# Designs tried in a protein design run: designed miniproteins, single chains, continued (2). Part 101

Each design is a single chain, and the fold is of that chain. pLDDT is the mean over its residues in the fold that is shown.

## One batch from the design tools (miniprotein)

Design m7504
Fold by ESMFold2-Fast:
Structure m7504 (fold): chain A 67 residues (1-67)
Amino acid sequence: EDEDFEAITEIAAAAGYQGGPESALKAMKEARDLIEKAKNGDKTAEEEYQKRVAEARALIAAHQAAS
């Protein structure tokens, strides 16, 4: 889904701002795993994924405001 792709990209970018390329790659992999679990009916994974999207967007907004 377009929304999943955008959200994964945002999570990766936010992690990259904090810890560089390895952090970005790890965050992207974790986000994909959460999406897969959520699609299989794991509500805990869905909640964690939504939390990570919100945190990533807040961090990106803070970074953009500083720029």
Scores: mean pLDDT 78

Design m7505
Fold by ESMFold2-Fast:
Structure m7505 (fold): chain A 79 residues (1-79)
Amino acid sequence: SMLEEKLEELERELEALRREDISNPVTLAQIAAAERTLRESRELLKRGADELLQLLQLIVAGSGVLVARRGIERERRRR
C-alpha cells in the first residue's frame, strides 16, 4: 500500500541518519524516539488497523524522523 511505501521510506531515512557519526546523547535519544514511533506505525500496519489511524501515526513518525534529522544537522554544525 502507499502507507507501507511511505513507512519504508521513513525507515530508510532513519537508517541513513543512524550511519552518521553521532556522539551527542540528545541526538541519540531523538533517533531512539523516532525508531519507537516507526515501530508503532509498523505494528498498526501489521494489525490491519484503520487506514486513517495508520496515516495519523505515520505523520507522527515522520515528525520524529524530522526532529532527529534536525538534531544531526545541529550536531554537524557544532563540530
Scores: mean pLDDT 80

Design m7506
Fold by ESMFold2-Fast:
Structure m7506 (fold): chain A 75 residues (1-75)
Amino acid sequence: SMSAAEKEAIAKVEEAIRALEAGDVAAALRHAQEALSLTTNPEARGHILAAIRALEAGDVAAARRHLEEAVKLLS
């Protein structure tokens, strides 16, 4: 069964994806950073960190792919 922190991490990754759909890169970055603080899954953390770096570089498409993979790994 999934912990409350893991459920919240998924919600934050999904909020980051929705922010990107709305064109709000700053909100996406904040939510991705929040998700990173809530998960101890090393593969999901790797993808969230890659998404944060992609957003910092302006690569929204790469960031979205990494966030989608993080949701799959946490679900």
Scores: mean pLDDT 88

Design m7507
Fold by ESMFold2-Fast:
Structure m7507 (fold): chain A 90 residues (1-90)
Amino acid sequence: MKEAEELFKKVKEKIEEGKKKVENAKTVDELKEVAIKFQEEVLKLELEIIETLKKNNEEELGKKYSDEIKKLVKEFEAFFQKKLEELEKK
């Protein structure tokens, strides 16, 4: 499904942007703001993917995309936790 693939590509792009913003955060407050904005953008894209696939009777493919997005979010959370620990030591 081309439309869902394009939306998933945007999810990957948002995750890479989020990781860069995490690396550049200088305070715990900046880091928290990055995480909130990241979650909002990713959730919006995930909902668009799910709705697109439901409309095309591709619910099982929607589950695969949701699982992959959850995996990518976990990787982002690992980056967030490492940066949080670094900032708390300063």
Scores: mean pLDDT 80

Design m7508
Fold by ESMFold2-Fast:
Structure m7508 (fold): chain A 65 residues (1-65)
Amino acid sequence: MTIEELRELKRLLEAGVRSMADVAREYAARGDEQMAAYFANLAGRSKEEQLAILDARIRALEARA
């Protein structure tokens, strides 16, 4: 997942248009079981924690660029 993809996902989550469970189902449908499991695990967290985890991941990718 790229920085731009993570930023878009965060925007859609904040707007209530998409959930982590929706993302998990999409990865499962394309056969990406590791990413599906990752997002399914995140779906069990609060929205605040989900957004904080996405922010941390975006920052980590920006630090490597």
Scores: mean pLDDT 81

Design m7509
Fold by ESMFold2-Fast:
Structure m7509 (fold): chain A 90 residues (1-90)
Amino acid sequence: MDELREKIVELAKKALEALAQGNVEETKRYIDEIARLGLEAVKAGHRDVAELAAQSLEIIADSAKQMGHEEVAEYAREKADEIRRALEAA
């Protein structure tokens, strides 16, 4: 599912750009969309795509923490953990 993988990568880029601009609300919207696509990938059996979504959210969380956006970092980490738990349950 190359289209879903490409969409996750583009959303991650947009999230990091919004984060760099200090746009917390926009960053959270991209985090939500990545999480949604990751959970859809789990349901569809696309483990590689779900793993990419979780890893993308972990990168966003690490970047947010480094930049002092602790709330965004925690939010992204929680969404990454949700995908990882869904992968373990599948």
Scores: mean pLDDT 86

Design m7510
Fold by ESMFold2-Fast:
Structure m7510 (fold): chain A 67 residues (1-67)
Amino acid sequence: SSNIQKLQNSINKLKQNPNDMKSFNQGITSYQQLLQNQQPIPTDLLKEITEFAIKHGRSYLLSQNLP
């Protein structure tokens, strides 16, 4: 599966159970792999994973990509 598909799957699981830390960690890993590989991240997925990271006090796991 693509890193985008993995991130989407993690977000879908988190929408069903927001406290699923395994799915949250998998989502963060997929997000970080997308950044490392310089792959474009869909704006909707970026927004959703950011909201979950804020909810769990883990916004620091989201790297800033400066232009």
Scores: mean pLDDT 79

Design m7511
Fold by ESMFold2-Fast:
Formats: structure tokens, C-alpha cells, sequence
Structure m7511 (fold): chain A 78 residues (1-78)
């Protein structure tokens, strides 16, 4: 029968009808888990405070999104 995969983050179950489909689902779920847990609570707070500061300084939302993404990448590389 199909292979059952459970996504803990979304509380969803997936059914894979082949090994290749299973590997694709596992890779996508692994990247989601990795992305969700790459930052410490302190780094998440720093990122939140950075976003808030940019908004208070009147930076456009599009530029805030770009700067926050760049800051997140910087924190993940430490």
C-alpha cells in the first residue's frame, strides 16, 4: 500500500504512492522543519525587534520584508 508520512508542524498526513514521491515529500517537510527551527528564541526576538524598529523609522513594508529576510539569513549563518 501507499507510504504514510506525518507532518508534525501542520498536523497533516500524506500518502506517497512511490519511493520517489516519498523522498520528495520528506525533503519538502525536512526543509520546513529546518527553516522553522534554525533560529534561537533570542534570535527570533532580535528579528522581531529589528522589524518593529524599521516600521517606526517609516521604512516601506516592501523594503522591511527584504531587510528582515537578509537579517534572518545573517543570523542563520552564525
Amino acid sequence: GPIKIYDELEGKSYLANSLEEMEKILKELSEKVKAARDLTPEEVKELREFRHKLREEGVPEEEILKKVEEKEEELRKK
Scores: mean pLDDT 71

Design m7512
Fold by ESMFold2-Fast:
Structure m7512 (fold): chain A 107 residues (1-107)
Amino acid sequence: MKLSEEQLEEMLKLLGEESTLEALAAALVREIGEKGLEAARERLGEEVITTLRLLGLSEEQARRIAEELFEAAEELAKKVLEGELSLEEAVEELTRRALELVREALE
């Protein structure tokens, strides 16, 4: 997902927190599975951080949580490639983790 900050704000307004994080999770798992972690970080890193900041996180919190989400997405993408999980199951699990991390950071 390569969206401007304005487009991310519109998506949050229309879809809400959970659906926005689900779209982000889907983009992360797919990009890492297709191109690897390094390429995904280069392509999606700023969009992940911006999305998390729009959800109310500080820049420091957003950078930390983005790192955790990239690591989790890599683990899940590997399980999809090995046939242990479906893409849908991997996206659902990453969405759940993202919601927990965001809610914990916001207290």
Scores: mean pLDDT 81

Design m7513
Fold by ESMFold2-Fast:
Structure m7513 (fold): chain A 65 residues (1-65)
Amino acid sequence: EEERKKELKERLKKIADLLKQNGDYFYALGKQMEAEGNLSGARTAYKFGDASYINAEKTLKLVEE
């Protein structure tokens, strides 16, 4: 069903976008923490950011033909 495939692709793209935004957020947070001397917090934020980007990439692969 073409409509079903379109709906699934739209949902997956939206999820991937949210995951990317989450990654951007954690990277910005990490940079701020690093500037404040909170190296432990920065490391954790970067790790969460990396996980979000990886999951975004995996999600985008699900929308390929």
Scores: mean pLDDT 83

Design m7514
Fold by ESMFold2-Fast:
Structure m7514 (fold): chain A 107 residues (1-107)
Amino acid sequence: NKKEKAKKLIEEGNKLLKEGKYEEAIKKYEEALKIAREIGDKKGEAVALGNLGEVYLKQGKYEEAIKYYSEAINILNEIDPEEKEYLELSIEIGVNLLAAAVNVVFK
């Protein structure tokens, strides 16, 4: 199942991100994003884009972080808002997008 492979790639990327291995984490998230897009998994796509935003934010690459968080929020607008996971993900990505925007303004 390609969806399970994408989920495993996100988990591997999250571990690498916690270890400060940003370039390796990016590679895992990009692979997960590609799979999510190929199978039309909008939730998986938003998760991968949000994680890419977070890794770029941690690297101090604020323009890239804003780009990926904005893409993630745009995809979330295509998901059913009644879903609890969607609401939680939307809040988390929104907070991270605001943090990235503030850092760009003060940079």
Scores: mean pLDDT 79

Design m7515
Fold by ESMFold2-Fast:
Structure m7515 (fold): chain A 94 residues (1-94)
Amino acid sequence: SMEDIDALLDELQRLLLQAIMLETDPARAAALRALGSEIGRLWRDFKEGKISKEEFIERFRALGERVLALLTDPALAARVRAVGERIIEAVRAL
């Protein structure tokens, strides 16, 4: 459901905030913050019917790979990947 995906995106945003708080490089922290904002805008655009399910999944995967490339903590990266996969599956099931 849309409510389930909202909850998963909230969880993803909390993990991104954790990554930002742990990041010692201000440029990497700024990049993570910008990616979090892009993910939020992508979900809003999807909810507003501005993009297709297929376009959401493609763009979300691309943003997710950029996030994962910035993460240095393997445990946090694994959690981000798992939540991202659950979001893609939930969107595909709509």
Scores: mean pLDDT 91

Design m7516
Fold by ESMFold2-Fast:
Structure m7516 (fold): chain A 118 residues (1-118)
Amino acid sequence: SLEDVIEKLKEFFEKYRARLDEIIARVEAGMPKEEILAFIDETFAELVRDYNELLELAKDLPPEVQELIREIFGVVADTLVRIKELIENEDATPEQVRAVFEEGRARIEELLKKLEEL
């Protein structure tokens, strides 16, 4: 149902937020870049699995629901790619990582609200 999809999306976002907090913590702790990048790749793989489960749950729902799920995941994927590039190519600060996350969070909250209004 749409309610089940919204509930799963909220769980997805909480997992995503917790993983971003962990990335920031690892940057702040001065962990090796290779370990941080590996954690980002692991995070992305887990979120791809969750995304595919969400699309399966939404397969019989209106196309607008599936489109919003794809848009939300697109923001998540873009955020992780940008954070990975900052860490890989620069001495990224925790504040820079957080800024990229907060930009994406605002868009995700807008899309989630739109989904809840369907």
Scores: mean pLDDT 85

Design m7517
Fold by ESMFold2-Fast:
Structure m7517 (fold): chain A 63 residues (1-63)
Amino acid sequence: SMDDLLEVTAEIPGNVGKELGLKVGDVLTRGELMARLEKLYGPAGALVGLRELLEGGYIREIS
């Protein structure tokens, strides 16, 4: 759900981590991550970005 906690588990490549304001060990809700991704990439780009971060092992669900 949007309230699920996510943890940054690996350094996000390029400037994406800096643009999202995220570093390894950071914890945020799925909703917060989606809001940040949507601000940078729009709604469709946010869905792609979330998938790539999850599938790439850069973030994981912890709750």
Scores: mean pLDDT 85

Design m7518
Fold by ESMFold2-Fast:
Structure m7518 (fold): chain A 71 residues (1-71)
Amino acid sequence: MEEEKKEFERNLKKAEELIDKARQSTGVERETLAALAIIVATVTRQGAEKYGLKELSEKAKKLIDEAAEVG
């Protein structure tokens, strides 16, 4: 569980960075970065839910919603 928790935290950090890049980008690049962030956050949310990591699951949900708004 500790290793999985760290992996989920790294994946959420990557999703945040992708969203930040999407906000600073335009056109196809913005859409692509936002879509990638949704994929990363969605997979991480599913994993966090399986391990009962509620805080990480909720953070992933917020990032999915944010990425969808940006793209």
Scores: mean pLDDT 85

Design m7519
Fold by ESMFold2-Fast:
Structure m7519 (fold): chain A 70 residues (1-70)
Amino acid sequence: MSAEELVERLRNGIEKAEELLAQGDARGAYTIAKLVLKEAEENKDLLPEEEYKEIVERAREIIERAKKLI
């Protein structure tokens, strides 16, 4: 998988988690956001710095918002 393909995959995961959170599925949003965060952290050396920071910040925001609803 290229860095570009990985970035798009992780961004799609973030969007899915945001949609689940908007629908009231806090557990689903938490699970997807945690998986995105884990995959980003495991592939930090392969991700461009700005894209890594964006994805990690968005994932952490969703995790914190979901935790307040669980």
Scores: mean pLDDT 84

Design m7520
Fold by ESMFold2-Fast:
Structure m7520 (fold): chain A 76 residues (1-76)
Amino acid sequence: EREEKIEKWREEIRQAALNAGFSPEEADAIARATEALLKSVDDWELQEKIAQIHIDGLKNKDLDTAAKEIRELLEK
């Protein structure tokens, strides 16, 4: 269940990165890093929030804001 959702978010992040102008190699690296982060989180709602913030950051080309918001969520 969780693995399937994490894999779906990984692919959505990979596609968002490609659409943001990252190379396929960079998009794969970003997606894998986010997958690892999501797997380190035990809270399902927090996983969903992290994935959505990263996807939105890639679509808006504002990864600095996305990284800050994710860090603030993880420090709670």
Scores: mean pLDDT 77

Design m7521
Fold by ESMFold2-Fast:
Structure m7521 (fold): chain A 60 residues (1-60)
Amino acid sequence: KYEEAREKLNLPSITLAKALSDDEVTRALAIMGLSVALRYTEDEEIRKVLQEVLDQAVAR
């Protein structure tokens, strides 16, 4: 689940609410942060959760 993955990666500033925000700038910053986290994440389960949220944010 996203909140569990976020806590494991210490991503306190990239909440699910920010990634799915109606504010374009907030959402864009969250997308950038998630993209960076995905490149440096070694846990495949966490990667899948982050990719799911990233895909949802980008589809907005």
Scores: mean pLDDT 71

Design m7522
Fold by ESMFold2-Fast:
Structure m7522 (fold): chain A 66 residues (1-66)
Amino acid sequence: MTVSVEEAVNAARLLGMLGRLSEEQAEAAQRAIRETGKETLSVEEAARILAEHGASLAQARAALLA
């Protein structure tokens, strides 16, 4: 399964709004996702980037599949 870069960025914003990431962590995750230079990411790759910025893998997957 793949997600667009915009969907992955939206997942980072959602985690920030839910208080699962700080504002700074959510912004850093959004930047890291955009810096991949890809149009689409695997759910695993997007979840890993979100987890590197403070989300649990379960929270990251839930946000990406929302």
Scores: mean pLDDT 83

Design m7523
Fold by ESMFold2-Fast:
Structure m7523 (fold): chain A 92 residues (1-92)
Amino acid sequence: MAEETRRLIEEAERAIEAGDLEKAYELVLRAMELVRELLREGRVEEAKELLPRVILAAAKVADALLEAGKYEEAYKLYKEAQELEKEVEEAA
């Protein structure tokens, strides 16, 4: 999971650079879901390790979406990122 999450983040960042915002959005949501799976499995330390990278990637994608006028998707990413931070903090 950790290696898969890192790969998804790297792909999302490349998708932003390519202007493929739909792909970047999907990839970062998948990365957030993998972190949630780690929490559900009790792998809290791995989730904590990946969290800062996932949150940073989500912020980059959300900013790109805002610049493109995709406010609903950007808002959803900010909300998902906030909820994920809270879930990891509560599990710790």
Scores: mean pLDDT 82

Design m7524
Fold by ESMFold2-Fast:
Structure m7524 (fold): chain A 64 residues (1-64)
Amino acid sequence: SEFQKKVDELVAEYNKKLDEIYEKWKADKSLTPEEQRKKFIEESKKLLDEYQAKVDAIFAEYKA
């Protein structure tokens, strides 16, 4: 149950950060809409990879 709670907290953090990334790039008036979209896609992919790494770290913590 503690493992599940940590995973649920990471999911909530992931969703919050994803929204923040979207709003950040949407607000950047120095970029075209196409550039904003590309930046969002790039940063959201990095966020997903970071999320997976954090999940893997929790798995390692509970195995140790």
Scores: mean pLDDT 82

Design m7525
Fold by ESMFold2-Fast:
Parts: structure tokens; sequence; C-alpha cells
Structure m7525 (fold): chain A 55 residues (1-55)
């Protein structure tokens, strides 16, 4: 399960996608890259789900 902080990061990613804010998307991805490989994998799965929802 994702922590509250990780859930906030996912909400920020969704908001950036809705607003087509490339700079904000890049900032979120940069933050994810600083996480553990396990947390990165969880975010990759969540990002894929959000992207599919917004298509």
Amino acid sequence: MLSPEQQELLAEYREALLNEDVERLNAVRARVETLSPEDQAAFEAAFREIGAELE
C-alpha cells in the first residue's frame, strides 16, 4: 500500500496530466526516481493506471 505522502504525489501527477503541465510531470517523475526500487515499481503501476483512466 502507498503511504499518505505517496498518495499525495500520485494526486499531483494526476493534476499535472489534467492540466498538461509538462514541468510538473517532470518534477513528479524526478521525485519518484529518488525512491527505493520497490516504491518506484509501485508508482510505475499507479502512473500507468492513471494514464489509462485519463485516455
Scores: mean pLDDT 75

Design m7526
Fold by ESMFold2-Fast:
Structure m7526 (fold): chain A 81 residues (1-81)
Amino acid sequence: SDAEKLEALRRALEAAKKAYELARKKGLSDKEVEYVAARAGAQALLDAGYSVAEVAELMGVSPSTLRKIMKKGEEAMKKME
């Protein structure tokens, strides 16, 4: 339903915001902060049951680009300890 989609998007935005704030506090670069935030939002949508293709469409990127974002975000998160 549209209400379930809006709730999933709201949770994804909150996850991205929290990840952004944490990565900034940990001293990551602006680009690494963006990857960590994008990964957190995408992961929240995947956890809500959306496919990789659906998440990529919602983010306005290709599935290949989403996979690169997820990998770069994971690598950047390792620098946060």
Scores: mean pLDDT 87

Design m7527
Fold by ESMFold2-Fast:
Structure m7527 (fold): chain A 65 residues (1-65)
Amino acid sequence: EELQRIVERLKETIEKVKAGTASLDEVGEALREGFRAAERSPEVRKAIQELLDAIVENMKKKLKK
């Protein structure tokens, strides 16, 4: 129940990061909640990895001309 909500929040945050609408506070909150549940759920771990990948990808795009 709680784990499913955390996964959904992480997926929502990933979509916002890709769209450029996520705030730093939203990303930080999603990561903090995800890390607390990461040991209990492989789905949460996968979602955290996808969120980090999305953040890195967006940073690379902003640093390019």
Scores: mean pLDDT 77

Design m7528
Fold by ESMFold2-Fast:
Parts: sequence; structure tokens; C-alpha cells
Structure m7528 (fold): chain A 65 residues (1-65)
Amino acid sequence: SSLITSAEQLLSEIKSLSSDPVLLKHAEEDLEIVKTSSSAEKVVAGILSLIGIKEDIKHRLHLEA
């Protein structure tokens, strides 16, 4: 599924930006929801959560640069 591939790419990008184990655990849980959920709404929510985590990390890094 292209959605699973996109979610895996988002997790990879998050791992490249942050080593925070709590944040990485939450991102891995979001990926698991995308991979295992039978609900389209839950899959979309998982992807949006991963996007939000990535954007929050990038925002913090950009503001401190």
C-alpha cells in the first residue's frame, strides 16, 4: 500500500531528525496503526500524527538555528 510506504518514509525521516526514545515510540505506534487498522479514518489519523511529529521537530530545529 502506498499509504504504508508513505508512513514508513515519515518514520524514517523522524528517526533522522530526533533520537528521543519517547517520541520515536509514539511514531512507531502511529506506523503500527497505519499498518494494522481496518478503518480508513484511523489510517489517515496515524499518517497525520506522523506528519505532525515531523513538522514539530523541524519547527523546533528551525527556531533554534
Scores: mean pLDDT 81

Design m7529
Fold by ESMFold2-Fast:
Structure m7529 (fold): chain A 58 residues (1-58)
Amino acid sequence: RTPEELRARHEAALARLPEAAQIVADSFVDMGLPPFDVEAIVRAGEAAVRAQLADELA
């Protein structure tokens, strides 16, 4: 993949993180875990997406 394609995927992933975080939070509640702060899940997701992009660009 080109760096431009990876960055485009990274931007798309970041744009969808709030929706994904809500799904994850709802799934945890369904599994009997306590409710989580969606914003905290978004921040963790952002860090993961950035780490993956850095790894793919290396």
Scores: mean pLDDT 74

Design m7530
Fold by ESMFold2-Fast:
Structure m7530 (fold): chain A 74 residues (1-74)
Amino acid sequence: MSEEEFEAEVLISLGRMYIAIAKLSPSKEEAIESLRKAVELFREAARKGSGEVRREAEELAREAEKRLKELEAE
């Protein structure tokens, strides 16, 4: 595994942690902040990753972005 691939997997793990935090957040504002952080982390993971890791990161970024937009829609 390259250093970039390792960094990508670490970023995916951190992004997943922020998704979990968003789901457990008591306020919509805190959930939005956590989802924004997750999107940022997954996008960076997609840049650093390749093959399956990149595809996983891209999919996770899309799902996080979709959830973020749903919460921001007032």
Scores: mean pLDDT 84

Design m7531
Fold by ESMFold2-Fast:
Structure m7531 (fold): chain A 88 residues (1-88)
Amino acid sequence: SNEEMRKKIIEEVKKLIEAGASVEELIQFVSDKLWEMIKKGFTVEDLQKVADEILKLLEEAGLPEEDIRNVRLTLDSLIRVAKLIEDG
């Protein structure tokens, strides 16, 4: 896995949280980055690891449960797409 890409994504998520980004902005950012990872051939396990780290950051930052749930649903949908690509 490209560890540099994972670290950069996590650092940018932290910056967005610190800047007070909306849940819509967070969803757009994580969607774009996980899609980029899928196109680069990252594994389902790599995507799940990044998704878990993002969700932990949102929880530690004290985001509302509804916002965390919406981000989780977005991440789960993208991981499902990655699984379909691995299985096809």
Scores: mean pLDDT 85

Design m7532
Fold by ESMFold2-Fast:
Structure m7532 (fold): chain A 68 residues (1-68)
Amino acid sequence: SSALQQLKRQLAVKKATLLVVQSAIYVLRRIAARRGGFSPQERAEIARLEQERAALEREIAALEAQIA
């Protein structure tokens, strides 16, 4: 159905966004590790990205449940 196709499209977009967020977290953690620690600004940015990741994971799970 067109509704099912819309849900699958939304799921694909959210999964792509999740990969971008996960990559950003990975890169920021690696940069901080090489410098020997995290600045307060870097900790705040990582915390923000971790919240974004958690929200995306919940949204993806909800969409997958609707499609199943």
Scores: mean pLDDT 89

Design m7533
Fold by ESMFold2-Fast:
Structure m7533 (fold): chain A 88 residues (1-88)
Amino acid sequence: DSEKEWLEGFKKRLEDLMTSLERNRSIDDLEDAIESLEEGLEYLDEVKETTNLSEEEQKALEEMKKALEEQLKRIQEMLEELKKEEEE
């Protein structure tokens, strides 16, 4: 239950963050988003290694990990573009 609650809470925070970034892209916000996603990925790995997860929980973690990896890549690309724009 607590792991599921954490995943739901993290997903909501991520959605709120992505919505914020769509309205106002700052370098600091993108860097914070990258750190949050990297921490989330590390936490998922720790939960998988330290907790005896059900098959359903393992699948949910794998799906979340893939989603976080895709978002991390997108935010990294946005950060590079924004930094390039500010250098001009």
Scores: mean pLDDT 71

Design m7534
Fold by ESMFold2-Fast:
Structure m7534 (fold): chain A 87 residues (1-87)
Amino acid sequence: SILDKLKELHKEAIEKLKEIGASEEFINKVEDITVQAYLLLQEGASPEEVIARVEALANKVLAETKDEKVKEVIKEYLKRVKEVLES
């Protein structure tokens, strides 16, 4: 299911962030992106609405960090979430 794929992507992103020594603050921000996506999907939001919300939240997080490794993980996560929702 889409939810199972999103759970796997979330787990991979959090694991990568922990491996590169990302702060608990940034890990929590990525968790918020996933939680917001799940809530919108449960409320019957369209894939387009979910993508728009995830993209907006991810862009805010990207603007707040100077860590290139953290940016790479967040960008990859966003790309893969969009691919799952567009499939």
Scores: mean pLDDT 82

Design m7535
Fold by ESMFold2-Fast:
Structure m7535 (fold): chain A 76 residues (1-76)
Amino acid sequence: MREEIIKNTEELVAQAKTLEMQRGVIAGAAGMLLMSEKGRSSLSKEESEKIEKTVESLPDDTPVEEAIETVLEELK
């Protein structure tokens, strides 16, 4: 599951036309993985804001897998 989500996210990031779209795709994938890991069906507003802020703080050339792992570690 995690590897499939990362692969699909990499393909979506490659198709994204703006940096904001790329960040949104990464944030969405990280949120889905966080929900799966915690056994939850939704994220709080605070968790969503933390995910977005963490993605925004990363260099724009950060690999998708590394970006997702950074978000997951930040929200532990």
Scores: mean pLDDT 79

Design m7536
Fold by ESMFold2-Fast:
Structure m7536 (fold): chain A 57 residues (1-57)
Amino acid sequence: GSYAMMSQYLIAEGDSDLGRKLLQLAQTDPQQADQMLQDYSDRSQQGLKKMLQDYLS
């Protein structure tokens, strides 16, 4: 799904921990994970990375 694709992107960019956290968030709180992906659609990929770092780490 979209979470797996985004996780692969983050891993390829060297952010494997962020990719794993996104997948874990999708399992524990799929609504928040979906909201982050929706925000990405409205923002750059850099915005998603920044938001994920600030929220999960």
Scores: mean pLDDT 65

Design m7537
Fold by ESMFold2-Fast:
Structure m7537 (fold): chain A 95 residues (1-95)
Amino acid sequence: SLKEEAIKFLEEILKYLKEHKLPQSVIDAVETHLKLAKESKDPKEVLFILDELVGILEIYLYSAKLGGAPDEQIKALEEIVNKATELEEKLRKKL
C-alpha cells in the first residue's frame, strides 16, 4: 500500500541519517514524520506528510550549504531530498 511504501522509505532514510551522523535536528524531523505517517489512516494525509518532510529537508539542505557544512553532509542531504521527491511523485500516481 501507499502508506506501507512511505513508512518503509522513511525507516530506510532514518537509518541512513544515523549511519552518516547527520545533525540531530534532521533525524528528529524524519522521526516525527515517520510517527505521523504510522498514525495516519488517510493515504492523502500520508502523501501530505511526505511532501512537508521534503520541504523541511530542502530547508536543511539550503542552511547546510549556506553555513558551509561538510561536503559529505551536503551530498547525503541532496541524495535524501532527491529520493524523497521521487517517492512522492511515484506515490501520487497511486492515488
Scores: mean pLDDT 84

Design m7538
Fold by ESMFold2-Fast:
Structure m7538 (fold): chain A 92 residues (1-92)
Amino acid sequence: SVEEEFKKKLKEFEKRFEELAREIEEAIAAGDAEAAMKKLEELDKLFEEFSDLYHEYYPKLSEETQKEAEAKIKKLTARGVELGRRVAEAVA
């Protein structure tokens, strides 16, 4: 179903986020400001690509799936903002 296809895409997004978040944290810990910035750019692109995907699927999704997706996006966005702050501090 369209719902199952979207939920699979949402899980892939979560997985890729966790991989990039780990790589950003590892780069910060290593003092590699350039690597941290590059991975943060990849994270920003991931959010942009998923935002486009979510808007395409949105009118086809149940209210319950929309609420689930919005909750996850909100949580991951907050974590992304915090990672960006930490990268900015590491570069300074």
Scores: mean pLDDT 88

Design m7539
Fold by ESMFold2-Fast:
Structure m7539 (fold): chain A 62 residues (1-62)
Amino acid sequence: MKYKVYYSDGSSEVVTEDDLVDASKVLAIQNLETGEVFFPSNEAVAKGIVTVGELLAGSIRV
């Protein structure tokens, strides 16, 4: 599935659930098919470099 990651510096990129991201720099993740937005929890951010799928599992859906 395709996701758009929004970074705290204002940049963004399109990724898959298997791609690695630095959780400490992620502001929000959007599912590009459903429009659903996820915000990383403090516990997920503390893990550092993780897969997008792992970050989503530790995130709050809005």
Scores: mean pLDDT 80

